Designed miniproteins, single chains. Designs and how they scored, part 107

Each design is a single chain, and the fold is of that chain. pLDDT is the mean over its residues in the fold that is shown.

## One batch from the design tools (miniprotein)

Design m3730
Fold by ESMFold2-Fast:
Structure m3730 (fold): chain A 93 residues (1-93)
Amino acid sequence: MKKKVTFTVDLPVYNKQKGEWVDVPVEVEAFEIDDEEYKEWQARYAATAPHYPRRVAADKALEKKGQELLSKDKKVIHRVTPEGLRKLLEAHE
């Protein structure tokens, strides 16, 4: 089984009602993966990478925090939890 940890992070979301970007505290899961899976994930991310510098910076911060929580020597990917996704969608509206 892959090791995982959950932590809270502030993610930038555009709030349509306010017409501005807001930081929303959401729970994120970080997973240990092997080097081969990480290479595949990076290739996919590069193909669909967000064009917004703020989101790219947030993604890099998440990867670093996940590695610190699990292991500095392991490759780590992150995913927003279902509850976190709900909070992001509510903040976007």
Scores: mean pLDDT 67

Design m3731
Fold by ESMFold2-Fast:
Structure m3731 (fold): chain A 83 residues (1-83)
Amino acid sequence: METVYRGSAGGQTVEVTIKVLSATDTEVVAEVTVKNLGSEPVTYDGAFGVTVDGNKFASVGEAPFTVPAGGSATRTVTLKKVP
């Protein structure tokens, strides 16, 4: 399962890809890639979220992604079930 969405960081457009690696009733382990589509380096400090089997999961306390202009950063994150 893969979710892709777009947002903004520091006035630049970013594309966030969330690839689910494993899912339980309380947690999702996902590979998150933040791609900077802009011309300036960015620090992306946005929340990540995914829906699996009707349940919502979101990032908690993840460190920001530092992404160079036109580049990408990938990290494995654990998402927690949203009430």
Scores: mean pLDDT 78

Design m3732
Fold by ESMFold2-Fast:
Structure m3732 (fold): chain A 82 residues (1-82)
Amino acid sequence: SRSKLADEIWEKLENADLEERLEMIKNLSTLDKFTQILTRAHLKNLAIREGDEELLKALSENEQELEYLKRQMERVKEIKKK
């Protein structure tokens, strides 16, 4: 099923390094549209959670989105300190 494929990709990406995550972004077009949306969302959450600015930059379609996501990453860092 599509959800099972998304779950398998999710588990793989949790254990992947930055290089493997960047390769997944390049290969997103090989996946169905629903799995692409879920995979992109998961990669953005991973980048924010881990403070990975390079991964956020690769996932951002434009500078405005990158600035927005960087602000979310900083907010998550601040919340974790409380």
Scores: mean pLDDT 79

Design m3733
Fold by ESMFold2-Fast:
Structure m3733 (fold): chain A 71 residues (1-71)
Amino acid sequence: AVRQQALEIGKELAKFGLKLIDEGKSLTEVANFIRKKAKELAEKLGLSDIAANAAYTIAVDEVVKYVLKKK
């Protein structure tokens, strides 16, 4: 299902984003990378822009939670 694919993409992008935060990238840089990667992956998988935006939102939410846990 399209929703399951968006969730799985979002989870993978979240892991990537957490790694970039640990490597010293800013939240803004990480959000931009996630947005671009979500769109690229959705295009390759034939998913809609809605699915790409859902994956992006899931990933950024996880990155923000991670940053907030560090203060």
Scores: mean pLDDT 79

Design m3734
Fold by ESMFold2-Fast:
Structure m3734 (fold): chain A 90 residues (1-90)
Amino acid sequence: SPLEKVKAAVEKVMTKLLIASQIESPEDVLNLFKKLKEELIAFVKRYAPELLDEVQKIFDEAIKVLEETGDFRKAMEVMEEKFRELVKKW
């Protein structure tokens, strides 16, 4: 189903971001964050447009944490937690 495909894509994004947060520079993590956001938004818009607002909100919350703290690892952890909560609702 479209929802199963979106769930799999979200889990893949969370895994990539978690790994990157442990080994990459802050600048490389930010670049990956932006790239994965664009890819996931395009995917969600195509397969589950009803989830678009929730996904955008999660990225906006993570960006706010990054702007307020300058801590990419904390921003990534917040986004992972919010996506995990979203996946549990499906």
Scores: mean pLDDT 78

Design m3735
Fold by ESMFold2-Fast:
Structure m3735 (fold): chain A 66 residues (1-66)
Amino acid sequence: MLKELLEKLAEALLAGDAEAAAEYARQILTQVGGASEAFADRFAAQIAALSEEERRALGEKIREKL
């Protein structure tokens, strides 16, 4: 489960799909990490606010660790 969600997150980040990346990050935090909904929403907003360069770099780093 976590590996699949991380792979989808990395793919969305590399594709520049900030909305999909934010949603996968939210799912990881709430479904796997047990984070509160409010915390997950704030974190997802942070992911969506990343620059194109930051999103691409993060996606590459996640992909490397899979």
Scores: mean pLDDT 77

Design m3736
Fold by ESMFold2-Fast:
Structure m3736 (fold): chain A 86 residues (1-86)
Amino acid sequence: GEKKTEEAIELVEKKDPEIGEALRKHAEISKLLKQLKEGVKKEVAEKAVELIREMLEEGFITEEEANEYLEAISNLTGVSVSELKK
């Protein structure tokens, strides 16, 4: 469940703060994608796109992984990947 995931991330973060931060950001993207599946809100989509951009710039994800996340958002929202990047 969600609580067990948070506890696992906290344990990792105490031993390796960098890996803990990366896991937290991945968990946040997954949460935002789940929210978009339940109901498309512009604010949720914008937060997801910005978080993906930050993760890519910080080196937490590859360009390939970033594109996979953007395609998932595109499929959920009906907005093209190129328009999400604006």
Scores: mean pLDDT 76

Design m3737
Fold by ESMFold2-Fast:
Parts: sequence; structure tokens; C-alpha cells
Structure m3737 (fold): chain A 91 residues (1-91)
Amino acid sequence: SQAQQLYNQGLQYYRQGDYDQAISYYQQSVSLDPLSSVASQSMVNLGRVYVQQGDYDRAAQVYEDNSRRFSSGPLVGSGVGHRVLAQQVRS
């Protein structure tokens, strides 16, 4: 989709160290389809760019907004369908 293409371009700019362009493309991806999984990924990478720039307050705000917007569905923790034999730790 076009949102995926914008996200991919943002990722390319991020890898080049062009954080301003990366931010622009990630924001465009979110704006084009704000309800998509691609929008969620773009917001995570937006937060990551702010961390790279040392703007931790802005990064925290973006991560919080992403969590708020995309974590509203029912919890789907499933212990079925996978073969697992391992020690579990909880606290």
C-alpha cells in the first residue's frame, strides 16, 4: 500500500541518518492510514528517531500515543497451538 511505501522510505532515510526526512515520511504514513498496522510501526520508528536525537520526552509521548491507540483490542494470550517445553519464570 501507499502507507507501506511511505514507511519504507522513512526507514531508508533513518538508515542514512537523515532523521528529519525519516520523521516526515513516518508521519505521512500514519496520516494516510492511521488505523493500519503500518501506522503503528511508523509511530514506533518515530519514537526511535527521537531517542536517536536525544529527545526522550518526545519519544515517550509518541510511544504512549501509539500504545493508547493500538492496544485497545481484547488481550489474546494463547497457550495453544505451539509445542513448548521450557522453564517459565514469573514475578
Scores: mean pLDDT 70

Design m3738
Fold by ESMFold2-Fast:
Structure m3738 (fold): chain A 62 residues (1-62)
Amino acid sequence: MKEELEKRINRLREQLAGIDAEIAELSKDTSPEAQNRITALRDMKAGLEEEIKKLEEELKSL
């Protein structure tokens, strides 16, 4: 159980890291296209962060 939660958390963290990296690069760009992409990525990031937090709390409860 613990290892399965850790694997799932790691997969979500990898996705989150990719989104964070893309947001960081797009934040250097002042174009409207970059701002629209950042908004969409932030929405995706929020969902992933919530899922990771729930799984981390489950892992700590074990």
Scores: mean pLDDT 82

Design m3739
Fold by ESMFold2-Fast:
Structure m3739 (fold): chain A 70 residues (1-70)
Amino acid sequence: MMEEFLERMREIAERARAGDEEARKELERILAALGEAQAELAKTVTEALPEEEERRLAEELVERVEERLA
């Protein structure tokens, strides 16, 4: 899921670079939502997490970003 989200962001970024103004605006909104969610996540990631918990946390981060985009 996290990887699919990153691929989606990359495709939007490529379209924005090609001059798609709507894609550029969408990318900016995604980055703003991601930055806000990551600020909260960074606080919890200070301590080393097991790999399975790290994956779950990443999925929660993606879900939060998508909620803020909606």
Scores: mean pLDDT 64

Design m3740
Fold by ESMFold2-Fast:
Structure m3740 (fold): chain A 89 residues (1-89)
Amino acid sequence: NSRKEAAEEASKSKDKKISEAAKNLLKVLEENPDNNEMISNAESNFYNALNEALAKDPDNKEAKEALELLNKAEEEEIKKIVQEELLEE
């Protein structure tokens, strides 16, 4: 799972804001896997931490890689929702 993979890698970050947000997302995914609101909140905090790191250092490879994995996971989820909507229409 790209979302879990992104959070796991980012949890090792030297940037405390990134590592803390990533660890929080991992905890929510483990303890509340069916709570979409809590997952969305934790993921938004993680996105904000990554975007803040990139705004400070646009060449931050660690933040770029984590953001790419998160965007891939979100794209796959959106594609599933769109496909299901088209089939139910």
Scores: mean pLDDT 75

Design m3741
Fold by ESMFold2-Fast:
Structure m3741 (fold): chain A 102 residues (1-102)
Amino acid sequence: MSQSATLTVAAGGSATATFEFDLEEGDVLEVSVTVVSGSGSVAVEVKAEGAEVEPTSGTAVTGDTLRFRVTATRSGKVTITVTLTNTGSATQTVKVTVEDIT
């Protein structure tokens, strides 16, 4: 099962998406961040509670998709927080998808 959010990030602004999954230890999720529209870069930071994230940050430009692996370190609730910072001069639309790839 997958979860997704589409966020509008103002120039110089930040937006956050939060996702929750009930996982078993060793389950793997993929976080995909795609800049759908805009003309600048978006800085991406991924944090997880109850899981390891690799890589933990990156920069996406329009048309690119960044991927982050999230591996559950324990069984139970895992919370994933994706923070987007628009370093460009115009508003950007970003899609965040979290997919179970175990």
Scores: mean pLDDT 84

Design m3742
Fold by ESMFold2-Fast:
Structure m3742 (fold): chain A 64 residues (1-64)
Amino acid sequence: SLAEEALAAAQRYAAEAQAALAKKYGFTPEVTAEVLGDTTVRLTVVGGDVKGEVVAPAEAVLAL
């Protein structure tokens, strides 16, 4: 489904974001991805002083 493809893409994006944050801040935050319904993905970042959340349409995540 679109949601499953978006989750796979979001998980790849999360791994890339984690690596980029580790290079910038000198620590490795936890980055997770979750599907909200069939067309929306939530990306959550937690580690040290970094706390963030991004909600995006599945098609936008697939375009990453």
Scores: mean pLDDT 64

Design m3743
Fold by ESMFold2-Fast:
Order: structure tokens, then C-alpha cells, then sequence
Structure m3743 (fold): chain A 65 residues (1-65)
């Protein structure tokens, strides 16, 4: 269901934020935290595609860290 997909995206977003807290520099960590907040906002709105877009940006930032 869409609700299960949104929950999975939110969970993955928090997992990236936790990894960033351990390994990323402070500036990258702050950017990932900002995208995590945007991801949660999109999920609350029920915007699955918007939530996935924020998640992808978080992954890109973590990969460059």
C-alpha cells in the first residue's frame, strides 16, 4: 500500500541521517538533516514521489561524503 511505501521511505531516510551523523562532515550532515525534514513533510502530505526525491538527494550527499 502507499502507506507502507511511505513508511519504508521515511525509515530509509532516518537510516541515512544516522549514518551521516557517524561519518559525514558537519556541513554534509546538516544538509542531510534538512532533506530528512523535507522528506518527513512530503510523507505527512502523502506525497510518495516527493518523499522519494528527498531520499535520493540524501543518498547522493552521503555517497559524496
Amino acid sequence: SKKEELLKVVKEGFEIAVEAAKVADPDTRQQILEYTAKLVDKAIEGDLEGAKEQLEKMRELLEKA
Scores: mean pLDDT 85

Design m3744
Fold by ESMFold2-Fast:
Structure m3744 (fold): chain A 64 residues (1-64)
Amino acid sequence: SRAELRARIAEAAELIRAGRLEEAADLLTQVSKETGDALLAEAARAVRAGDALTAMLLMGQAIS
């Protein structure tokens, strides 16, 4: 559901804020595979590159 998607994206955002980037990227990759959402795949890539700002912007677009 959209509520479950938002909750999982919120969890990824908390992992990013905590500096747990590998865990955040893994979560975003899993959600991307389940939903087919390319924005979440790009967000995971941004997290792995250390670009938290781009990752958070893409995550926000995915749940808009």
Scores: mean pLDDT 86

Design m3745
Fold by ESMFold2-Fast:
Structure m3745 (fold): chain A 80 residues (1-80)
Amino acid sequence: MEKELEELTKRSRELLARAHANPNDEAVREEVFRELEELTKKRMQLLVEQGLISEEEAEERFEKAVEELRRFLEALRARA
């Protein structure tokens, strides 16, 4: 589990770095946003499966993370 979470974290960092390197590329931004949402969902599923958080807590964290990703997307558009 730790290794899987570490791999998800590493991938998320790589995606964020790609978005920051290409702030005016809408296609890259949308691809990064989509992949980050999928990685967040996988992370929440792993945490529930390992008993680290409840299903209810995972749903709340996922919704908050998706809201933060939407704000990130809007911020990238505003800064273009």
Scores: mean pLDDT 77

Design m3746
Fold by ESMFold2-Fast:
Structure m3746 (fold): chain A 73 residues (1-73)
Amino acid sequence: KVEEYKKRARELADETIKAAEKLKQINPESGERIIQGAKEYLERAEKSKDPGTVESLAGLLEHLLKLAKEMIK
């Protein structure tokens, strides 16, 4: 089950970074901050062996993705 959450975290981090790269064209500071946050959450998720921790980090990545998409609008 931890591998499923890690896979989701990787997918969410990838989507978040892509959205944040688009945001950088409009707001470079906010885009960079979201990219940094996504990388940090992904690194922590990859290092963790606890499914609950990885699930929580995936949730934080979902939050960053939502934030990036809202800021692009």
Scores: mean pLDDT 84

Design m3747
Fold by ESMFold2-Fast:
Structure m3747 (fold): chain A 93 residues (1-93)
Amino acid sequence: MNKEKLEKLLKELEERAKEFAKGEEELVKEWWEYAKQPRAIPLPAAPPLSENVFEALSLLSQIELIKELAKKDVELALKLAENTLAGLEEAEK
């Protein structure tokens, strides 16, 4: 039950990330792949990222963190996913 609830919540978060990325999906995908490879990469001084693209990338990173956490602790991953969604709903207001 908790695992199914987590999977449903992760799908909801993925849909939210797609909404943030709407119209800029390729840019989000490019930067998400770049961010996934933690190397000694210089900090961007003036990134050409819109607020929506940045929010989409942040959410995608959080989803990956939740998925990794779920391999060790499904209950904690579920709580983190619920808090992430609640934060998004609060920011919408």
Scores: mean pLDDT 71

Design m3748
Fold by ESMFold2-Fast:
Structure m3748 (fold): chain A 80 residues (1-80)
Amino acid sequence: SPEEEAERLVRRFREGVDRILAEAKSPQEAKLGLGDLLAEVRRTLRKWQAEGWPQELLDRVRKEVIRILEEAEARIKAMA
C-alpha cells in the first residue's frame, strides 16, 4: 500500500543516515552522503506526487524526513 511504501522510505532514510554518520570520516563526507540520500527521497516524493498519492501522506513523509535531517545535522556539527 502507499502507506507501507511511505513507511519503508522513511525507515530506509533513517537507516541510511545512521550508516553515513557512523562511517563518515569528516563532516564534509557526512554532508555529501546525506545529500545523496535526500536527493533520492526528493525524487521518490516527486514520483509519488505525479502518481496522485494523497497529499496528507506526502506531507507526513516530508515532516519525518525533515526531523531526521535536523537530528543528523546536529550530529554532523558534533563531529567537527
Scores: mean pLDDT 87

Design m3749
Fold by ESMFold2-Fast:
Structure m3749 (fold): chain A 87 residues (1-87)
Amino acid sequence: LAATLEEILRLAEEIYRAGLAGDILRAIGLYLRALGLTLDLELQGHRELAEEVARLVREVYRAALAGDEEAARRALEELRRLVERVR
């Protein structure tokens, strides 16, 4: 569980950077990988956690692509706090 959440957080950090830098194709690829990991969480019985993680990753992705640095940073910080609580 913790390892999967840490990988999702790492991907979200990369989505944040790539999206704000205008690397749209890279941001899309990273987002799809993160969604795959949230599906793994759901299949392992962590449905509510998977929904919350997927929501936050989607917020980082959308905000970063829109150039909304503040919204993207806020979503990323919320995801970091969630991952820290599981450890």
Scores: mean pLDDT 85

Design m3750
Fold by ESMFold2-Fast:
Structure m3750 (fold): chain A 66 residues (1-66)
Amino acid sequence: GPALELARRLRDSARRLMEEGELTRRQAAQLVAKETGLSLAAAERLLNGDVTEELGRAILRGLEAQ
């Protein structure tokens, strides 16, 4: 669904910044948490590839609260 797709796009963008040397893993997790309202632990799970519809819905709720 759209929530899962958003989570995947966000993961891929954060991983690209890490691969290009622009962000460390910790900085990428902190940026994801700040932009989405996720906890740091949830942002770390996203970056590890633990992408779920539930996590995507949490991201959507965080973005709508901004």
Scores: mean pLDDT 81

Design m3751
Fold by ESMFold2-Fast:
Structure m3751 (fold): chain A 60 residues (1-60)
Amino acid sequence: PPPWPEELPASEVKDTIVIGDIVKLKDGTEGIVVGKEGDEVTILGKEKKKVSFDDIESVK
């Protein structure tokens, strides 16, 4: 079986984005962060969706 290294806590990206922040995605969508899950965030804008940190362009 492939080796799966265990996830370590704390990443600067995870610590930078908190619930209640307004973020802008690379596709131009803006929304409020309503959840964080590892390297994913749940964003509520026009609709609720999950995105990865890689999809986030900036935090307002």
Scores: mean pLDDT 67

Design m3752
Fold by ESMFold2-Fast:
Structure m3752 (fold): chain A 61 residues (1-61)
Amino acid sequence: SMLEEQIKELLEEIRKHAKTEEEKELVKKFEEQLNKMKKEGADLGVIASLAAMWLTIVKKL
């Protein structure tokens, strides 16, 4: 779906903005949590919104 592709692109951008090992570990844990939510049937729009929020956070690091 379009939302699944959007989530994938957002996660790829988030990974690119992580600079330190601590930031990379935080991003990894966040990605694991989103994947868990998706497997448990969470709304894709909510997952996309959370990913977009995290991209905003990592861009400020």
Scores: mean pLDDT 81

Design m3753
Fold by ESMFold2-Fast:
Structure m3753 (fold): chain A 72 residues (1-72)
Amino acid sequence: ALTDDQIRQLAAQLRAAYHDFVRQGQYEAAGYVRQALEALWRGDVDLAIEYLRKALAIAPDPVVQAVLDTLS
């Protein structure tokens, strides 16, 4: 189980990755990161993992990979 502090830290990393993807024009990957972020806020870790895997399949990113590795 994740602590509230861990969720806040992971959410901050995903927000940064979301803005980076948008800046790069990677809108589909950004959309999946946003959905993973929403799943984390609801406590749905399994759904967050699924969306992060979809984002990485489109655009590899070390921050998104690190968050996925932490959740898995």
Scores: mean pLDDT 88

Design m3754
Fold by ESMFold2-Fast:
Structure m3754 (fold): chain A 87 residues (1-87)
Amino acid sequence: MGQEYLESHTKEEVLKEAEELAKSEDEKDQQALKILIDYIEGKLSLEEAAKKLKELYPENTVEEMKKGLEQAKKLLELTEEAHKKAL
């Protein structure tokens, strides 16, 4: 597995998703990106972020939004944990 692989691949995945959202001309995609960033930075709780995303994408459930946000947060925490262990 290796911590180096997780660090490199996680960074690349997050950057790729951010680039795809930033390239979108859709106002909703730009708002979704801001919500995701605010959640990752701890400015929004999981419930607040999921509720805002549900308003942008009414066909999706709050439960689905929560799972997506938790997965994104977990990937970042794994990257931080790998860095901390390297010290």
Scores: mean pLDDT 67

Design m3755
Fold by ESMFold2-Fast:
Structure m3755 (fold): chain A 84 residues (1-84)
Amino acid sequence: SASRQQALKDRWLKSAEWIIKQAEEAIKRYEKGELSDREMRMQIANLRSVAELLRRIYEQTGDPRALEAARRAEELVKRIKELM
């Protein structure tokens, strides 16, 4: 149902915001020498997974917030790669 899709989308948007914030904090810790390249590769994998899920949500619902969150996750992948 539409309401079930909306609830799932809202839950994933909150999860995406949390994952994005964790990646931003990981970048800061990596710049301080507190995280390994392996840990940063895991952040890239997590961001790619959430971007794929958000793009699917956008395709199913048309919600531009999902597309915007996917683009933000993809941009963080680029930033991490530039740091490594």
Scores: mean pLDDT 84

Design m3756
Fold by ESMFold2-Fast:
Structure m3756 (fold): chain A 98 residues (1-98)
Amino acid sequence: MEELKKRIEELIEEIAKLLGVEQEKVDELIKRLNEVLDKRPELAEPLVRILEAQLEALKLVKEAGDSSDPAVQEEARKLVEALEPDVKAVAEEIDKLL
């Protein structure tokens, strides 16, 4: 369990850095998520998988955005905009579990 909590924390911090989220908001989210995982430890493995998939997607978008190809940069911007609702939905679902 501690390994999964640490992995989730690392994944959230990496995702937050890519999205430019403030550290105070990251710390608050990690605290709340740890409270959820203490009540529902069975959610840890699914959360790691979801966060790993999101991090990989964001890394691909960032890499594409750093490309000199304008078409690739435009695709990357659209993907970032599309991911914002999913991040919000995950946060709202965590709220419901608390």
Scores: mean pLDDT 70

Design m3757
Fold by ESMFold2-Fast:
Structure m3757 (fold): chain A 62 residues (1-62)
Amino acid sequence: SGASKAGAGAALAAGGDEAGGRVGADQMTNSGGSYEDALRGAEIGAAGDAQAGARLASKAAM
């Protein structure tokens, strides 16, 4: 089911900038990015990018 996982991602995006930062860093590292890419991913996540959280929820829902 995608709905429950999407809801969890939305909650993370809305209330978890720290969690978003960690997930952003992990995504950049897993894509073969450098340390600088991981740091940028964390900064984008920490900035409260709701779309980053939503994308991760969508990927988890698949």
Scores: mean pLDDT 51

Design m3758
Fold by ESMFold2-Fast:
Structure m3758 (fold): chain A 59 residues (1-59)
Amino acid sequence: SMLEVKKEVGGIIEDALRRDGATREAIERATAEAKKRFPEYADLVDEVAAEVARAYGLA
């Protein structure tokens, strides 16, 4: 479902920030990885990445 994809994408981005640090570059790399994993959900991935960036003060 879309909700499960959103949760999984959020996890991918959050895990990347914990490993690499909370930077715009880390979000960009994690976003690209999530899009490769969920190519049909590219817009949803961008939306989740934007939400995470705002939460960390990066956008």
Scores: mean pLDDT 85

Design m3759
Fold by ESMFold2-Fast:
Structure m3759 (fold): chain A 94 residues (1-94)
Amino acid sequence: MDLADSLAESITRLVAQGLAEGKSLEEILERVKERLEKFPFLTEEEIEKILEVVREHYEDLELLEEKLREILSKSPANQRITITEDGVRLVEPV
């Protein structure tokens, strides 16, 4: 499974839950940020870029997921990490 697809789905689901609970955009962004900060392979710049996409597209969940997949697939973190049944593993470059 692609890390970008997995993270995009997870973030989109988190946004959808926040909206369903009647949370403000600011509360949703804080929840997304806390989730992303738990991933040691994401830089502060990558987290900020993801939060900007959420801020722009939070009312259109289908477009949000597509935009998140696009930016995450181009992330250096996605190119260096694989997700296995045993967890996340850093892949050494060839």
Scores: mean pLDDT 71

Design m3760
Fold by ESMFold2-Fast:
Structure m3760 (fold): chain A 88 residues (1-88)
Amino acid sequence: SMNDELLQEFEKILAEAEDKVRAAAQSMGSVEKSRAYIDEVMERLLKEIQKYPEDVQVEAEGMLNTARSRLLTWLFADEKARKSAAQM
């Protein structure tokens, strides 16, 4: 359906955004700055979702919230791993 196509397109956009966030976070050197950037990206994607039909918006917002949780989990795990490797 058209709604399925919109959700698949959003899933692709979300995956590309997650990859860009991870790459940018690695260059920032700060969990605080990386978290702020994640929030900025999530807000921009939420604005994109507002263009969709209401039923698609609900599902897309669910995907966005799941991706945000995934990115935050990754960010804290990455910081822990870097600190462990540095032994500092």
Scores: mean pLDDT 82

Design m3761
Fold by ESMFold2-Fast:
Parts: structure tokens; C-alpha cells; sequence
Structure m3761 (fold): chain A 87 residues (1-87)
């Protein structure tokens, strides 16, 4: 029962052709994470670089247990987003 916050950074990279699909799935992922118990903040940064789009999501959790539960809830969306980043 440590009150120490846990911070995780998730980065997704996709070609610009998949930008809209990536951003739509990222929004749904963010909504899922924000609804999870013990998630204290979710920050999203979108960076465009030449022919690619990079999305960085920074999530802060109240505990390691809260982190595990949140990622379990987000797993299907994480798998869908990974399919966009690597064919």
C-alpha cells in the first residue's frame, strides 16, 4: 500500500495515412484510462514529423495496483493501436 505515484509513457508511431485512425483509437484509449480507478492524470502529445505521426501518452497512477488494473482494461485498444504502428 505505497502511495508513491507511478508514471508510464506510451509512444505510438504511424504513417500519416493512418493519422485519423490512430487519433480516434488514442482518444478511446485516453477515455478508458481516465475512467479507470486510481488514474490521477492522462496527458496526450501529438507530434508530426515528415511522413509520420507520433503520439505520446503520459499516465500517472496512484499505485502499481491501479496501473495494472487500468492497463488490463485498456488491453484491447492497445492491441488495435499496435496493429496500426507495425503491419
Amino acid sequence: ASPAPATVEITFVAPKEKREELLEKVQRLVDTLRAAPGVTSVQVEVKESDDRVEVRITVTFASDEAMGAAFDAARPLLEEIRRLSAP
Scores: mean pLDDT 79

Design m3762
Fold by ESMFold2-Fast:
Structure m3762 (fold): chain A 95 residues (1-95)
Amino acid sequence: SIEQTIKELEELIKRIKEAVENGDYELVKQLMETVLSMLEGIALENPDLPEEFKKILEEVKKIYEDYQAGKITPEEAANRIIELLKKAIELLKKS
């Protein structure tokens, strides 16, 4: 259900924030990979979602690529992904 998906994304934001606060950068990386997997699954199961959702997914992928390439810090990557997840949740609430 969309309500369950929103709850899972909200919990994911909380987990990412806690991992950053604890300096657990291995967990931050794993949670970023979980974000990618979840957003890809949501987009695949909901082809009628607005184009803005697909753009959010593309931005998350780019952030992860930049992080893997050493262009941004784990904290910077996490903070950017949290803001994109908040936007994704808002789009899901309107659907």
Scores: mean pLDDT 87

Design m3763
Fold by ESMFold2-Fast:
Structure m3763 (fold): chain A 55 residues (1-55)
Amino acid sequence: ATLSDILTVRLLMKRYGKTDVNDITDKDIEDFSKETGANKKVLEERIKRYLEGRK
């Protein structure tokens, strides 16, 4: 995982009150995408890389 992947996950968790990255929902990603202008698929790939990098 890159620093951008880690920061994206941490920001999503903090913003939506999640205590575990696995609790991030598709709705959270969609809402964040709309607010930041980031592509939803790019956000999903960052979360995937974060999860893979922790194992």
Scores: mean pLDDT 79

Design m3764
Fold by ESMFold2-Fast:
Structure m3764 (fold): chain A 80 residues (1-80)
Amino acid sequence: SEIDKILEEINELVTEIQFDDSLTPEELKKKLEEIEKLVKEAKELIKKELDPETAKYYIELLDEMLKKAKEYVEKKIKEV
């Protein structure tokens, strides 16, 4: 599904932020902005296409992924 594809893209970006120690602060911020954009797009699709219980599950998953990405970016920028 489109939602699953967006989730995979977000997961790849989070993984890059987490494990790629060569990323500059600018590149980290850019990847975080891409995640924020994808999360917004996924939430709009979820609200339109899924039942309320399934929607809640995916929204909570997206919020956790975004939180994790933000924490990694903040930590890596401070370690410079």
Scores: mean pLDDT 84

Design m3765
Fold by ESMFold2-Fast:
Structure m3765 (fold): chain A 75 residues (1-75)
Amino acid sequence: EDDAKLREINELIAKAEKYRQELESLGDTEGAKEVAELIRKARQAAANGDLDTALSYAQEAVELGEKKLEEARKR
């Protein structure tokens, strides 16, 4: 269970990190910072063994990154 959850967390963090980099390339520096903050919180929670909290933050990072990326592409 925890191994599968940690794998999911790492995959979501990787996806959010790609969204963060794309936001930076599109000039949405503030959006990139917000995604980076959620990634940081997910990593800290995982390091503390709080995998449920880490998963939640990782999911939020992906969701925010996707939303911000869609908005940035409209500018």
Scores: mean pLDDT 84

